# Designed miniproteins, single chains, continued (4): the designs that were tried, part 30

Each design is a single chain, and the fold is of that chain. pLDDT is the mean over its residues in the fold that is shown.

## One batch from the design tools (miniprotein)

Design m13017
Fold by ESMFold2-Fast:
Structure m13017 (fold): chain A 64 residues (1-64)
Amino acid sequence: HMELDGPESLGRAIREAAEAKGLTDEELAQRVGLSVEDVQAIIDGTKLPDGETLRRLLEALGLL
């Protein structure tokens, strides 16, 4: 729709959704097929996921 706010906004949204579901970084990584380090980098806002990875993250968090 509009411009993205950037990786910090995305990471915050993922973190909040994961915490609301009681998912650990390890559980989220397992569900999306990423390393724990990649999940933590995305949540911390130091890495932007590609569209496919983002979709998997949002689906795993129940945001899609």
Scores: mean pLDDT 76

Design m13018
Fold by ESMFold2-Fast:
Structure m13018 (fold): chain A 89 residues (1-89)
Amino acid sequence: SSIESTVRAVRRAAEAIIEAIRAGDDFALDVAVSLLLMTATIAALSTEDEEAKEKIRELADRIVEAARARDVEGIRRATEELVETIRSM
């Protein structure tokens, strides 16, 4: 389904962020964060549920802030919440 494709894209982007942090690769980190934001934007645009849209945006922002803080556990927690939100659409 398109939802499961979006979930896979979110998980791949989050893992790319974590890998970039572990490698100390700021360029790879910027690319991975951009991919996550694009995927979250597509997910938000694919639903008419305003509460789901807002939650997707809030969770994407939490992942970006965790990435800036190099907080791998914060990225994992926010990513799982984002996945559950997308699956509930």
Scores: mean pLDDT 89

Design m13019
Fold by ESMFold2-Fast:
Structure m13019 (fold): chain A 93 residues (1-93)
Amino acid sequence: DIEELARLTVENARWIVEYRAEAAPKVKEALEKNPDLVLTPEQKKAIEEALEIYEAVQEGRWDELIKREIEEFLKLGGISEEVYEKALELIER
């Protein structure tokens, strides 16, 4: 069921955004306490993305963030294009 998969996709994307937004301030604090910590390029990117998500949430840009997570699911092959299109329709609610 494409509609059910689209609904679950939106719920998963929203959960990821909420989780990252909640985690980002804690990660930032940990980094500030450990200024000599050398991060891998992957770790640095993940932290920068989490902080960007936190700021966007504070600005009320939830729909934008949820759309970006859904686009990432499509890019990684986690969902079909049909599920992607249906998920975008559901965000406007």
Scores: mean pLDDT 78

Design m13020
Fold by ESMFold2-Fast:
Structure m13020 (fold): chain A 81 residues (1-81)
Amino acid sequence: SMEEKGLLALFSRDGDGAITPEEFERVLEILELYREKGEVPEDVDESTFNQLKALADKDGSGEITDEEFEEFKARLEKLVK
């Protein structure tokens, strides 16, 4: 799917079609920080963050709801090795 391709393009540079557990946890930390405090870590590029936000915010509301976050986690977990 397009969401899976977006995630793999951001985190899987070796093209094996999977992300690491460490990459999975990092993505969740970025989105949780944004949801809780409206902040983005300084070590994350705006372009990378905007792509992650777009993948999680499926309805385009500009906010990531609890339901959208859990759905995103479930999709991302399927890509973890």
Scores: mean pLDDT 71

Design m13021
Fold by ESMFold2-Fast:
Structure m13021 (fold): chain A 87 residues (1-87)
Amino acid sequence: SKTLEIAEEFAKKVKEIFKKNLSEELYEEVELLIERALEAMKTLSDEEAKKLVKELLEKIIELAKKNMSEEAVEEIEKLAKETLEKL
């Protein structure tokens, strides 16, 4: 699935940002949230997978705004926008 490939690329890049900016405990929680979403996408239709990607991006941005600097949040928002444009 092209949607899954796009989501996996996003996951790889966003994990790098989170790893630099979050505590180890918060990073593990975020990693689990991302991995569960990716696993769910494997069983979904392309349209359902796209919806799940959008929901994942919204959750990730919310989590970033609560736990990270404004600069790090802007980096994640830019990555999310680029990801949405590929869908």
Scores: mean pLDDT 85

Design m13022
Fold by ESMFold2-Fast:
Structure m13022 (fold): chain A 70 residues (1-70)
Amino acid sequence: SMMEKKKEELRNYLIEELGLSEELAEKILRMGEAGASGTQIGVYLMLRGGASPEQASKAAKKAEELGLVK
């Protein structure tokens, strides 16, 4: 489906371009499905994921561009 393709695009971006772990990428996808905002995803990545502010900002922006966050 289109949604599955967008989720896979986000997963690949998080892992391959941002260097996040597979486990962290899956957590972000689940948060989006649960209705998390881009801001909530960014905060999670910095506070619990050990991500830099730049990684967190790019992840949130990509999720928003793909329509995977509310």
Scores: mean pLDDT 86

Design m13023
Fold by ESMFold2-Fast:
Formats: structure tokens, sequence, C-alpha cells
Structure m13023 (fold): chain A 99 residues (1-99)
């Protein structure tokens, strides 16, 4: 999708910014939510696990944004690593990523 192409094109830039600006406490909380939804323990979330993860966020998401994120976050294999989930959610909510 156009959203996935825009996210993929900015992934390395966003990852570098993430490593310099996000607190270890916020990363730890996000990782706990990620791990609780990683039911098979492989270090990735599929589309259904991403939807469950998004529903557990302390920030209310519109149905449209929730569906857009769930369709954009997975990579070409249909799964998403922790970094991919975090960057897509964090920067979309911060208004720095347009999907």
Amino acid sequence: SAGQQRFDARFDELLAEFNSTVSSQDIAKFRQLFNSNDKDGDGTLDRNEILAFLDELPVPLSTGLRMTLAGTIPDASGKASFDRVFLAVYYTLAGKLKL
C-alpha cells in the first residue's frame, strides 16, 4: 500500500530518531505490551496480534486509524518486529508519520 511504502521509505530515519529521543521507561512499557501479544514468542506480531496490541494502548484510536495501522505495520512477510510496531505507532500518534 501507499502507507506501507511511505513507512518503509522512512524506517531507518525514524529508527535513528527513536534511539536518541524515546525514554527507556516508555520503551519498557511498550515492550511489555508487545510481549503480552506475541503469543508464539517468535519476536513478531501478525495482523490479529497487532490489532489486539493497538486495543491495549492507553491512547484511544479511531476505527479508521486502527485499521490503517494494522494494514501498514506488517512487513512483506505479513509480520512485524518490535521496532516496526513501535515506530509506526509512536510517530503516527506524534504526527510525524502520515499513513
Scores: mean pLDDT 74

Design m13024
Fold by ESMFold2-Fast:
Structure m13024 (fold): chain A 71 residues (1-71)
Amino acid sequence: AEVERLKKLAEQYEARAKTLELEIIQINGKLLQTMKESKEAAEPLRKELEQLERDYNKAKQEAIATHEKIS
């Protein structure tokens, strides 16, 4: 059943997006604290945040695209 498979895949992407959202919140808090101490120490965290935001957006788009295929 292709519909059930696609629905499961969409749910997996949605779950991943939610996990990434929580990680973004955590890294953002750490970034704000680190920026008070050193701009240089904050750069790796900023790069990590950018990557997490890209992964989050990709997961959300994959969930939408997968859900549309089952419509």
Scores: mean pLDDT 82

Design m13025
Fold by ESMFold2-Fast:
Structure m13025 (fold): chain A 92 residues (1-92)
Amino acid sequence: MYTAEEVRAMMEEAAANADPSQSLSDLRVEELSETEIRVEYTVTDASGRTYRVRAVLDAATLEPLEEEVTGEDGTVVRRWVKDGVVQEEVRS
């Protein structure tokens, strides 16, 4: 299984190899259980907008079990997997 340290390193590498106009900050990674890792970070896009991302990953596969993205306007987009199907909810 992946550790919080391995997930942190992978996230930092993914951010470095992404669009150079985007930046990742305030990265937090913690193990919630033997099977779940929580990742929280802030993304600043090319237009200077910031988004707070909170995700719970499967520690064995790194598949996102749940993800929440909060925009500066207070819009919250939540995604999760149920029975192999991605679900999405938008709240503002």
Scores: mean pLDDT 77

Design m13026
Fold by ESMFold2-Fast:
Structure m13026 (fold): chain A 120 residues (1-120)
Amino acid sequence: MSLEEYIKEYLEKNKDKSNREIFNELLKEIAKLAGVSVQELVLAIFNADEDGDGKLSKEEIRKLAELLGIELSDEEIEEIIKLSGDENGEIPLVTEMRKEDPGLGAIKFLAALGYYLKRK
């Protein structure tokens, strides 16, 4: 299954859930797959946002992946950005974590991390 197909199927399966519920379930799944607590995952996300702008650049995505034990190629990071990034090619993950209803870009990004963790 491609990353794009995985994300589409994940969103369809969870269409009756709020974005906050989906986001929280993805954080729990990623933490479990990475062998860390949810609190450790959240800290890893904040630590990856080195600029403090609330968005993850390509380099910050790579850093987060390394902290979670995920090996991503440049091509895989570019695919994640294509599917989950904003108009500037960045992932608005940290900004969306603070919202009552996180945006689809943040949800798609977490789903992508789950996809790559399961491929190991």
Scores: mean pLDDT 83

Design m13027
Fold by ESMFold2-Fast:
Structure m13027 (fold): chain A 81 residues (1-81)
Amino acid sequence: VDEDEVQAALAVIELALSGGKITDRVAKLIASIKNKETRKQMAIYAAKKAVENGQSPEEIIERFKKAGMDEEVIKEVEKAL
């Protein structure tokens, strides 16, 4: 299995276990995905789920920044929210 597939699967599982909210662990798993397009899609998916579950967009962006998410993906998440 590709490392990116493992990171994406773990991110989905951890997101579900956190009640659909982005934790530091979820943010780190997504930020660790090497393929930029996969990372972007996972970040947007997780961010939308987190907003649905009552997490603020500002908190979501802050957690991704702390996890080392690239600026281009952060901009796409901001645009999608």
Scores: mean pLDDT 83

Design m13028
Fold by ESMFold2-Fast:
Structure m13028 (fold): chain A 75 residues (1-75)
Amino acid sequence: SEVERLVERLRELIRELREALANNAPEEEIVQLVAEIQRLMDELVATGSTDPRVLEALREGAEAILEAQAYMESR
């Protein structure tokens, strides 16, 4: 389904963001990944889905964004 594709894409981007953070990627790359994650999260929220897997993916996305914010503060 479309929702399943959005969840999978969001999980892939979260993994990419965490890998970028672990590798001390440039801030420009981190900002771009955060923006793409935010866009997918907005799309998932717009679907109105209450599937626990969607809610969990949104929670993971929010946590990853907070990790990126902490990274940018500490550099």
Scores: mean pLDDT 87

Design m13029
Fold by ESMFold2-Fast:
Structure m13029 (fold): chain A 103 residues (1-103)
Amino acid sequence: SEREERLEESRRKAEEVLATSTDEDELLAAKAILEGIELTRAGKPLEERIKVMAEALLKTSDEKLREEAKETLKILENVRNGKLETEDAKKLKEALEEEEKAR
């Protein structure tokens, strides 16, 4: 499966970062990626996986990554509350519905 190959590639890259990087933000991001992969393999909902990744990025010192994480969490909250006025919220709802169908 292309999805399984992509997950395995992401896992190897994240493990390499954990083994070689001295940057605390890179280490936090790599740990978040590995946690997201574990949740994916455990069959956890896409919403939970996105939330875990975004919450991990909020812990970085990178202002851009924190702002992106805040926006991601806001989009998730909007989808949960039925606020589908933005294109991003509509796309996320569609992705969540497709994941549920594939389950």
Scores: mean pLDDT 77

Design m13030
Fold by ESMFold2-Fast:
Structure m13030 (fold): chain A 74 residues (1-74)
Amino acid sequence: MQKRIEELRKEAQEIVLRVDEIAQTMPLEKRKEVYKRLSELMSEFQKAVEEKDLAAVEEKLEELKKFLEEVEKE
């Protein structure tokens, strides 16, 4: 359980870094929207990690992955 949550945290960190890289190339208004959504998703992910709810952590990581795919299409 603990090792799996650590792996998922690392994956989330990699997603955050990739979103940040793409957001830096965006116009200011769009960049603000991306960062706002990223902040909301990361808050939900962090809550799941603090509660040690593996299923919730995996669910929130999937939401982060979907968000990255949306950002990459722009």
Scores: mean pLDDT 83

Design m13031
Fold by ESMFold2-Fast:
Structure m13031 (fold): chain A 98 residues (1-98)
Amino acid sequence: MVEKIKKLLEEIKELGKKMKNSDLPEALEYLKEALKKLAELLRLGGLDVGEEHVENAMKKAKEANITLEKLKELGKFLEEQSEEAIKNVEKELKKSLE
């Protein structure tokens, strides 16, 4: 389970990084993929989050005319939060071995 969580966090981090360096259509596709991986991570934590929630979030973002600047901000947030979460997972693993 921990390895799957770490892999999902690493994939979200890379998608956030790609969002920062993309045009608007590409950044929207990377956001959708990041939200799908986040939904999978939340399901591993026991939360009832499915594809419908991802689709609704993307629909609302498009209806709100989300800007490229906001998508780059979200990409940075996803990258930074995923990196911190990976570090916290690694710290907890080290504590369990001591």
Scores: mean pLDDT 81

Design m13032
Fold by ESMFold2-Fast:
Structure m13032 (fold): chain A 97 residues (1-97)
Amino acid sequence: DMSKVVQEAEKAYKEGDKEKAYELNVKILELLTEAELKNAKTDEERKAVEEAYKLSLKELEEKYKKGEILSASEVLSIFYDNLSKLRRELALARRLK
């Protein structure tokens, strides 16, 4: 499923289909979020994944409203950049206990 959605998103991006690229990029973000939630072992880790999803979705929506088309790789970067930052903040909070 993920590979097919990524391939379709890449095609929409190359063809300049802004609406279809956005729709497929949101599906990619949902699939990434589901995979990371499955790997989360604590409530704090689950909340970090959920917050990364919300931040990433907001960024995708803002770029779409500005008429920007994102590639699938850019969506992956946005999601994992947000998740990495939130996971780092969680790790630092745990160290300060």
Scores: mean pLDDT 86

Design m13033
Fold by ESMFold2-Fast:
Structure m13033 (fold): chain A 84 residues (1-84)
Amino acid sequence: SELAAALAAASTTTLSNAELSELASRVAEALLRQLVAAGVDGREAAEQLAAAVAEGNAARTDGTTVELKLSVEDGVPSAEVTIK
């Protein structure tokens, strides 16, 4: 997916955890917006993002963790990503 390609490209750049968190939050919000625009329910879109983050965390070996805070208000999802 374009999101996976963007995240892979970011991994080749030396970014701080704060910079990665900001980038990941922007990418997550963009993905949620695209899914909702494509007709995916906001809650379903949020659940798909949560599943992808959980899969990524399970695959990590570098001690880095990704925290995802999701909310759905009136069918509109939002996300905040923190990398530590």
Scores: mean pLDDT 73

Design m13034
Fold by ESMFold2-Fast:
Structure m13034 (fold): chain A 116 residues (1-116)
Amino acid sequence: MERIEKLLDEAIKLFEEAVEAAKNGDYDRAKQLVKEAAYLLSLAFDEAARLGLVPKEIADEVRKASDEILKAETPEQLKEAVRRLVEILRKAAEHSPFGDRLRKAAEAAEKFVEAL
């Protein structure tokens, strides 16, 4: 559990840093930070699903959304991929012991989309 919490806390911090980079017009840094956050989220959800803490279907949705973020080449593609991740994280928050962390991650990711 501690490893999952650490991965989620690190992902939240990276989304918050990406919001600030986007507000400052540093798109390349904002993109790098969001891609790193998405990667850490995919690791957290894979571990959580392995331990039976979240449904496998939700972990699969997070992996798919994270892959779309990692493959995004344009700001428009990145916005769409992050919006999908936000919806999945809000749904996951209702079905996991990490609800508060997942809601915070969703809020930070949504602010990132608004700042782009």
Scores: mean pLDDT 88

Design m13035
Fold by ESMFold2-Fast:
Structure m13035 (fold): chain A 116 residues (1-116)
Amino acid sequence: MALAAELRAQAAQLEAQAAATPDPMTRSQLFARAIGLDLMARIIENNIRDLEKALGSREEVEQWIQRILQARKAGNLAEEQQLIEELSQRISEKSGIPLESARRLVVITVEMIASG
C-alpha cells in the first residue's frame, strides 16, 4: 500500500483529466476532487513525519501503520486497537509527549489513510 503517494498520484490524474475536459462543470468537479486528495495526502505526510521524529524511523512508522490498516481491513477490531495502543505508548515513551496526544496522532493518521 502506497500511503500518501497513491492519493497524490490519483490527484495528479484527476488534475490532468480536468485540464483536458472542455466542460466547465465537469472540470470544476474533477479539480475539487483532486484538491481534496492532495490536501489529505499532505496531512498524512505531515503526520507520518511527526511520528518519524518521535520514533526515529520512517520505515518503522510505515510498518506500524500498515499492520494497523491490515487489522482494520480484516475486521479484527481487537488487534487494531492493541496495535494503536502499542504504537501510541512507544511514541509517548520515546518523544515524551502525553500518551493521549500520541494516540490522537496515530488514530487521525490511520483514519485519513483508511478513508482515502
Scores: mean pLDDT 81

Design m13036
Fold by ESMFold2-Fast:
Structure m13036 (fold): chain A 94 residues (1-94)
Amino acid sequence: SMEERLAQFQELVRETGRRLRELLERNASAEEILAVVDEFYTRAKELAPELAPEIDAAHARIRALIAEGRLDEALQEHERLVVRAYIRLSEAAA
């Protein structure tokens, strides 16, 4: 159901946020950060296939920003997608 997918998306966001914070605190490599990002965006598409174009566009932008060393901008783009996806899934679950 949409309610179950929303709950799973919220859990995915919380877990990803925890993993990213841990990586940032220990100054992890771009490769380690990209692995967590790639896992998030793959799972997000499975939970919200109707948002696949927006998820894919955000994923590509975030990967490019990380590759360029623009980590703060990558995290801001990630947060913007998370907020937009949450709103869309919440509206669909209502």
Scores: mean pLDDT 88

Design m13037
Fold by ESMFold2-Fast:
Structure m13037 (fold): chain A 73 residues (1-73)
Amino acid sequence: IAEFIRRVQAELAEIYLSSKQQNVPLDELISRLAAVVRRALAALRAAGADISDEEADEFIRKLEETVRREMAA
């Protein structure tokens, strides 16, 4: 779990930095970050983690809200 979290954090950081270099719009940045998280959740489910669709969607919704709030300040 710790290695998986570290890998996901590294990938999110890479996408954030690459998106800043490309001057992508905030909505596109959020979409790219959400795609990484969706892929990570799908991989956990494939590995047998008991994560429901509702829990995954709620997590992604809160992530998008948090990023929008942080970037707006």
Scores: mean pLDDT 74

Design m13038
Fold by ESMFold2-Fast:
Structure m13038 (fold): chain A 109 residues (1-109)
Amino acid sequence: MVAKEFEELLKNGELTEEKAIEYVEEVLKKVKELLEKNPLDKKNIKEAINVMNDFVLAGGRALGALSPEEVIEKSKKKFEEAINKNPEEVYKKLEETIEEEEKVIEELK
């Protein structure tokens, strides 16, 4: 996972726009691969959410955000509850989010 490298580059002021785009693309690719492996597998959906949350947490730590870990833990719990209740709805929402983020990245290239 690229989260640690992303965190270190941000902290050192060495994160370029190109590297930032590369990290987001890598995260989205991993999330997409997990979802495509078995679309209704709760484990794969949870792993996809964890990949995204680890990336967000690394950025928050690097920027000195207050209590980023507490926010991420609350997010993880809510997603786990949603996945257990309706995995199809969570899957569709993740697909929509990935598509929107991919469009933003393409516009930045």
Scores: mean pLDDT 65

Design m13039
Fold by ESMFold2-Fast:
Structure m13039 (fold): chain A 91 residues (1-91)
Amino acid sequence: DTKKFLERALLQALRAVLARSPVTPSEEQLKELRELVKEYAQAISEGDLKKAEELAERIAELLVRSGVSPDLAEGLRQAFLTLGNVVIDEQ
C-alpha cells in the first residue's frame, strides 16, 4: 500500500528531524504533527499536489513554532515534497 509506505517514511523523517532538534515539541504538538503527516500522505495518494504543498508548509510552520530550527523544518518540507513527487510520478 503506497499510502502506508509513504506515511511510515514521512513519520521516520519527522522523527529524524526531532532527534536533531535540541527542543522537543509538546505531546499536543507531536499529535498535531503526526495528524498533518497522515493528511499529507492521503493528499499525495489522491494526487492532490496543491493540498500536499499546503500541508507540508503547515508542518514546517508548526515545527518552527515548536522550537525546531527553520533550516531543519525546511529540510523536512523539501524531503516531503521530493518523496511526494516521486510517488505521484509513479501513479
Scores: mean pLDDT 80

Design m13040
Fold by ESMFold2-Fast:
Structure m13040 (fold): chain A 120 residues (1-120)
Amino acid sequence: SLQEEVDKLFEKAKEKIKEIFETEKDPTKMAEALLKVFEELKEELLELLKKHNVPKELIEKAKKKMEEILKKTKEDLEEILANQDKMSLEEQKEVLEGIANQTLGEFRAVAREVIDEVEK
C-alpha cells in the first residue's frame, strides 16, 4: 500500500539520520548530511506518490510544502553553524537533532495529508 511504502521511506530516513549522529563528529558535515537526507526523502516521496497515481495537483502541493520546510530547515541549520563559537559540541549536536526531528515530523505531516486526501 501507499501508506506502507511511505512508512518504509521514513524509517529509512530515520536510520540514515541516526547513522549521521553516530558517525559524524563535525557539526558542519552533520548539517550537510542531514540536508542531503531530507532532499533525497523529498524526491523519493514525490516518486512514490507518482507511482501510486496520486493526482498531479496533490503531488505539486506536497512538493511546494516540502520545499518550504527544507528552506526553513536550511536556515535553522545555518543559524546554528553561525553560532558554533557560542555552543559546546554536545549543545550543537542536541540542537541539530532537534532540527532533524522537527523536519521529519513536518515531512510526515505532508505525506499524511496526501494519503488522507486519496483515501477519501
Scores: mean pLDDT 88

Design m13041
Fold by ESMFold2-Fast:
Structure m13041 (fold): chain A 64 residues (1-64)
Amino acid sequence: LQEAIQLEQQGDEAFNKGDYEQAAHYYQQAFEIRSKVLGPGHPDTLTAGRKLGVSYKALGILED
């Protein structure tokens, strides 16, 4: 979980700088770790997944 926290913080920093590709990379790793340890429905896992989705949308990978 400590690794997932650090990855999410790195993702937040990248996202705030407008580096959505790097942010998505960090959020994906954090989401995978949290999903395996806490389960996919845990609030912390869902937060990482939401941040990942927003990053992908900013990159134009996801349609809305």
Scores: mean pLDDT 77

Design m13042
Fold by ESMFold2-Fast:
Order: C-alpha cells, then structure tokens, then sequence
Structure m13042 (fold): chain A 133 residues (1-133)
C-alpha cells in the first residue's frame, strides 16, 4: 500500500497491528471491503498526524453510520473503541480479553457485518469507502 510506505518506521509495528485487526474484522464482508477499509483507516491515521485515537473514532463512526447504525449509536460504539485503545493499547487485545465490557461496539460490529454479507448493503458501503479514499 502507498499509504503504508508513508508511516514512520517507529510507528509501523503498532499501526500494522491495528490495521490487521480492521482487515480481519471486515474480512467476512470480502477481501475488497477489508482492503478498502484498511486503506481508509491508514489514510485517517496519516491525516490525523498518527493520532490513533482520533483516527479510530472517525473510522468507526464512518463504518457504523454507513452500515445502517444511527449516528448516536455509532458515536457510542466509536467511543468504546477509543476506550479499548486507551485501556489495552490494542483493539484486538481489549476485545479478546473483555468483549462483554464493550457491548455497543461489539453489537455494532455484529450488526455491520451481518448487513455487509448482502450485496445490496455491501455495494453502497464500497461506494462510501471510495468517496473517502
């Protein structure tokens, strides 16, 4: 990825870990969705000067609002994702250790993924990703 080559060496390991989590989380929606979502997440990280908290909040609000979740619920889910990063340093580690502690995030991810298996929901989401990329 061209975006990946712009990441400072000292941040690559951490950013790769978070991007890998986003990739595997969205992989059930297909490789095209997973790849475009990772590209958006990396773009948001670079545009926010490597502020992972700001990038993660913006990414999850986008993901959830574009997959049929209300703005209010999407903002709550995004704040839970930010809490995971602050408390555990990693989305994967926090969600693996205590998925029930973040019920709005966990429920919103399940809802989004269940919608994205349908072509009619996936096509508009891909168009929304392309508009941000």
Amino acid sequence: SEIYSKIPENLKERITKEADFIYHTLLPAGKKVANKAVDLYLKLIVENKYDLVKATRTFFVFLFTTTGISKKAAEKAAEEAVQVLKEYGSLEEGLSKNPKKYPVLSGSLVFALNNLVFEGKRKPFIKALDKKL
Scores: mean pLDDT 88

Design m13043
Fold by ESMFold2-Fast:
Parts: sequence; structure tokens; C-alpha cells
Structure m13043 (fold): chain A 94 residues (1-94)
Amino acid sequence: SKLEEIKKAADELEKIAVGLYLKMEEGIPLSDEEVKALREKAEEAAKVLDEETKKKVLEIFDKMLEAARNRDLEAFLKNAKELSKVLDEAIKKA
């Protein structure tokens, strides 16, 4: 169902966010290849979302990747919270 597809996309995006958070906590730097791979994973997961929601999710995710690269935990957590809100709203609309 559409709802199940959106929930799976939300779960996948949240798992990526958790992985990024753990790398930041451990002080593990992100390589350019890893950033590209994570961005491609996020874009693939977001394909089931409507165009407006997909754009918002990917814009927030790009900010999270930038924060993770800069080890800006405050900016990362702020954007992670916004991502969660956007995904919750997408689930409610499905």
C-alpha cells in the first residue's frame, strides 16, 4: 500500500540519520564517496514521496550531511528533528 511504502521510506531515512549521528559521536569523518552514497540512498528512499515532500526531505537531508561533515551536532539534530516532522506529515497524508 502507499502508506506502507511511505513508512518504509521514513524508516530507511531514519536509519541513515541514526548512522550519521553515530559516526559524529565516534568522531568518524565522512568521505566524499560515503556522502555521495548516502545522498543516493536518501534520494532512492524518497522516490515514493510526492514531489513537494521529496524536495523538502532531500533539502533537509543535504543540510544534515553538511552538518555531519562539519561535525556540527546542534545543526544536525535540528535538521534531524525537521526531517522527522516532514516524514510524520507525509504518513498522515497517506
Scores: mean pLDDT 85

Design m13044
Fold by ESMFold2-Fast:
Structure m13044 (fold): chain A 80 residues (1-80)
Amino acid sequence: SKEERLSLARSLVLTIREAKKLGYPLDEIIALVKAAADAHGFSEEERNILIEAARKMHQSDDETVDKIAEEAIKKLEELI
């Protein structure tokens, strides 16, 4: 359902955020995002939002990471 897809998208963004805060390398985070997006039938556009969020978070401090997560969730809510 749309609700299940939104819940999953939010969970993925939050997982990216936590992985970044825990110090996971960017390549591992991107690999996890690609695997999860492909497994759950995310569109190319939805997948790209998740990957770009991961890249942007990796280059940012923890305060900025929370803002990036919020913006990524908003973009995904508009597409789903």
Scores: mean pLDDT 83

Design m13045
Fold by ESMFold2-Fast:
Structure m13045 (fold): chain A 82 residues (1-82)
Amino acid sequence: SEEEEMLRALDVLVDTARAAIERARSGQLTKEELKEFLDRLEQAVDVLEAWAKENNASPEIQARLDELRRLVDELRRLYEEM
């Protein structure tokens, strides 16, 4: 279903964001690389949050978006500490 495809895509984004946090903490990302990743991720999350609001998205989708927002906030903190 479209919802299952969306949940799968969101889970991939969550995993990608978590991997970026690990790579940043281990020194595998430069500050500039982290900024580029963060800017793209923030833009994607903003668009997806707007879509979810307009389409009354399921609690499962909202939970993934809430997790993505928390990961964005953590990545931003890491960027500011570099």
Scores: mean pLDDT 88

Design m13046
Fold by ESMFold2-Fast:
Structure m13046 (fold): chain A 99 residues (1-99)
Amino acid sequence: MDELLEESVDLLMDYYDVDGDGVITRAELRAVLRKWYPDATDEQIDAGVDRFMAALDRDGDGVITRAELLAYVRDLVDNNPGLRRSLEEAVEERRRREE
């Protein structure tokens, strides 16, 4: 069991899955992107949602499950050997910026 990947996915699910129903919807993803990119147009936000859904919604059901997100992150790590280190560095850097 890859604990780093499991924890990373759990943190992402907690952040995107506002309702706690175990899936990420287009509406939840749209809300998150709007918070991160407040100056983006609605068209740019929608394009971002579409790209994210296309990458992670592997079965085309219109939602992203925890299993699909875990599979996507695992695939990225397997194909990009440096990504695990980059994720660890990003988490540590974020913690350093906390007051």
Scores: mean pLDDT 68

Design m13047
Fold by ESMFold2-Fast:
Structure m13047 (fold): chain A 65 residues (1-65)
Amino acid sequence: MEKKEEAIKLLKEYLKKLGFSDETIERVINIVKSLSDEDVDEIYELLKRGEFEKALEKINEKALS
């Protein structure tokens, strides 16, 4: 599975566990889908380490560029 697909899967699972709405989850996922492979790789590494809050911060930073 590509890193982007795995990152999306990990983010969905994390956000669901925190009780976020489906709409909020879809917004985050759509941002990740629009990112470059390099940006996704950084986020994927954070998610694999369980650093979900840092991953979300990176997603927000990348969305601003």
Scores: mean pLDDT 78

Design m13048
Fold by ESMFold2-Fast:
Structure m13048 (fold): chain A 73 residues (1-73)
Amino acid sequence: SPEEFERKAKEIIELIENGDYDKAKELLTSILPEFLLQPHLLSGPLRDKLVEAILKNKDKFKDITALKNFFEP
């Protein structure tokens, strides 16, 4: 649901900010289809924060193959 997507996005950002990258990756993987195909379902500011957090920590997320074009378009 959009509400669960938003909740998980907020939780991922919090996990990244706390340095809990393994938990952040697990949770991000659970929402990858929504994040990659329907990112507009997140509010603009929340989407931008999540994108920025992932890009700033790309070394922690590069092993997620679905994100390869996200880091190197």
Scores: mean pLDDT 78

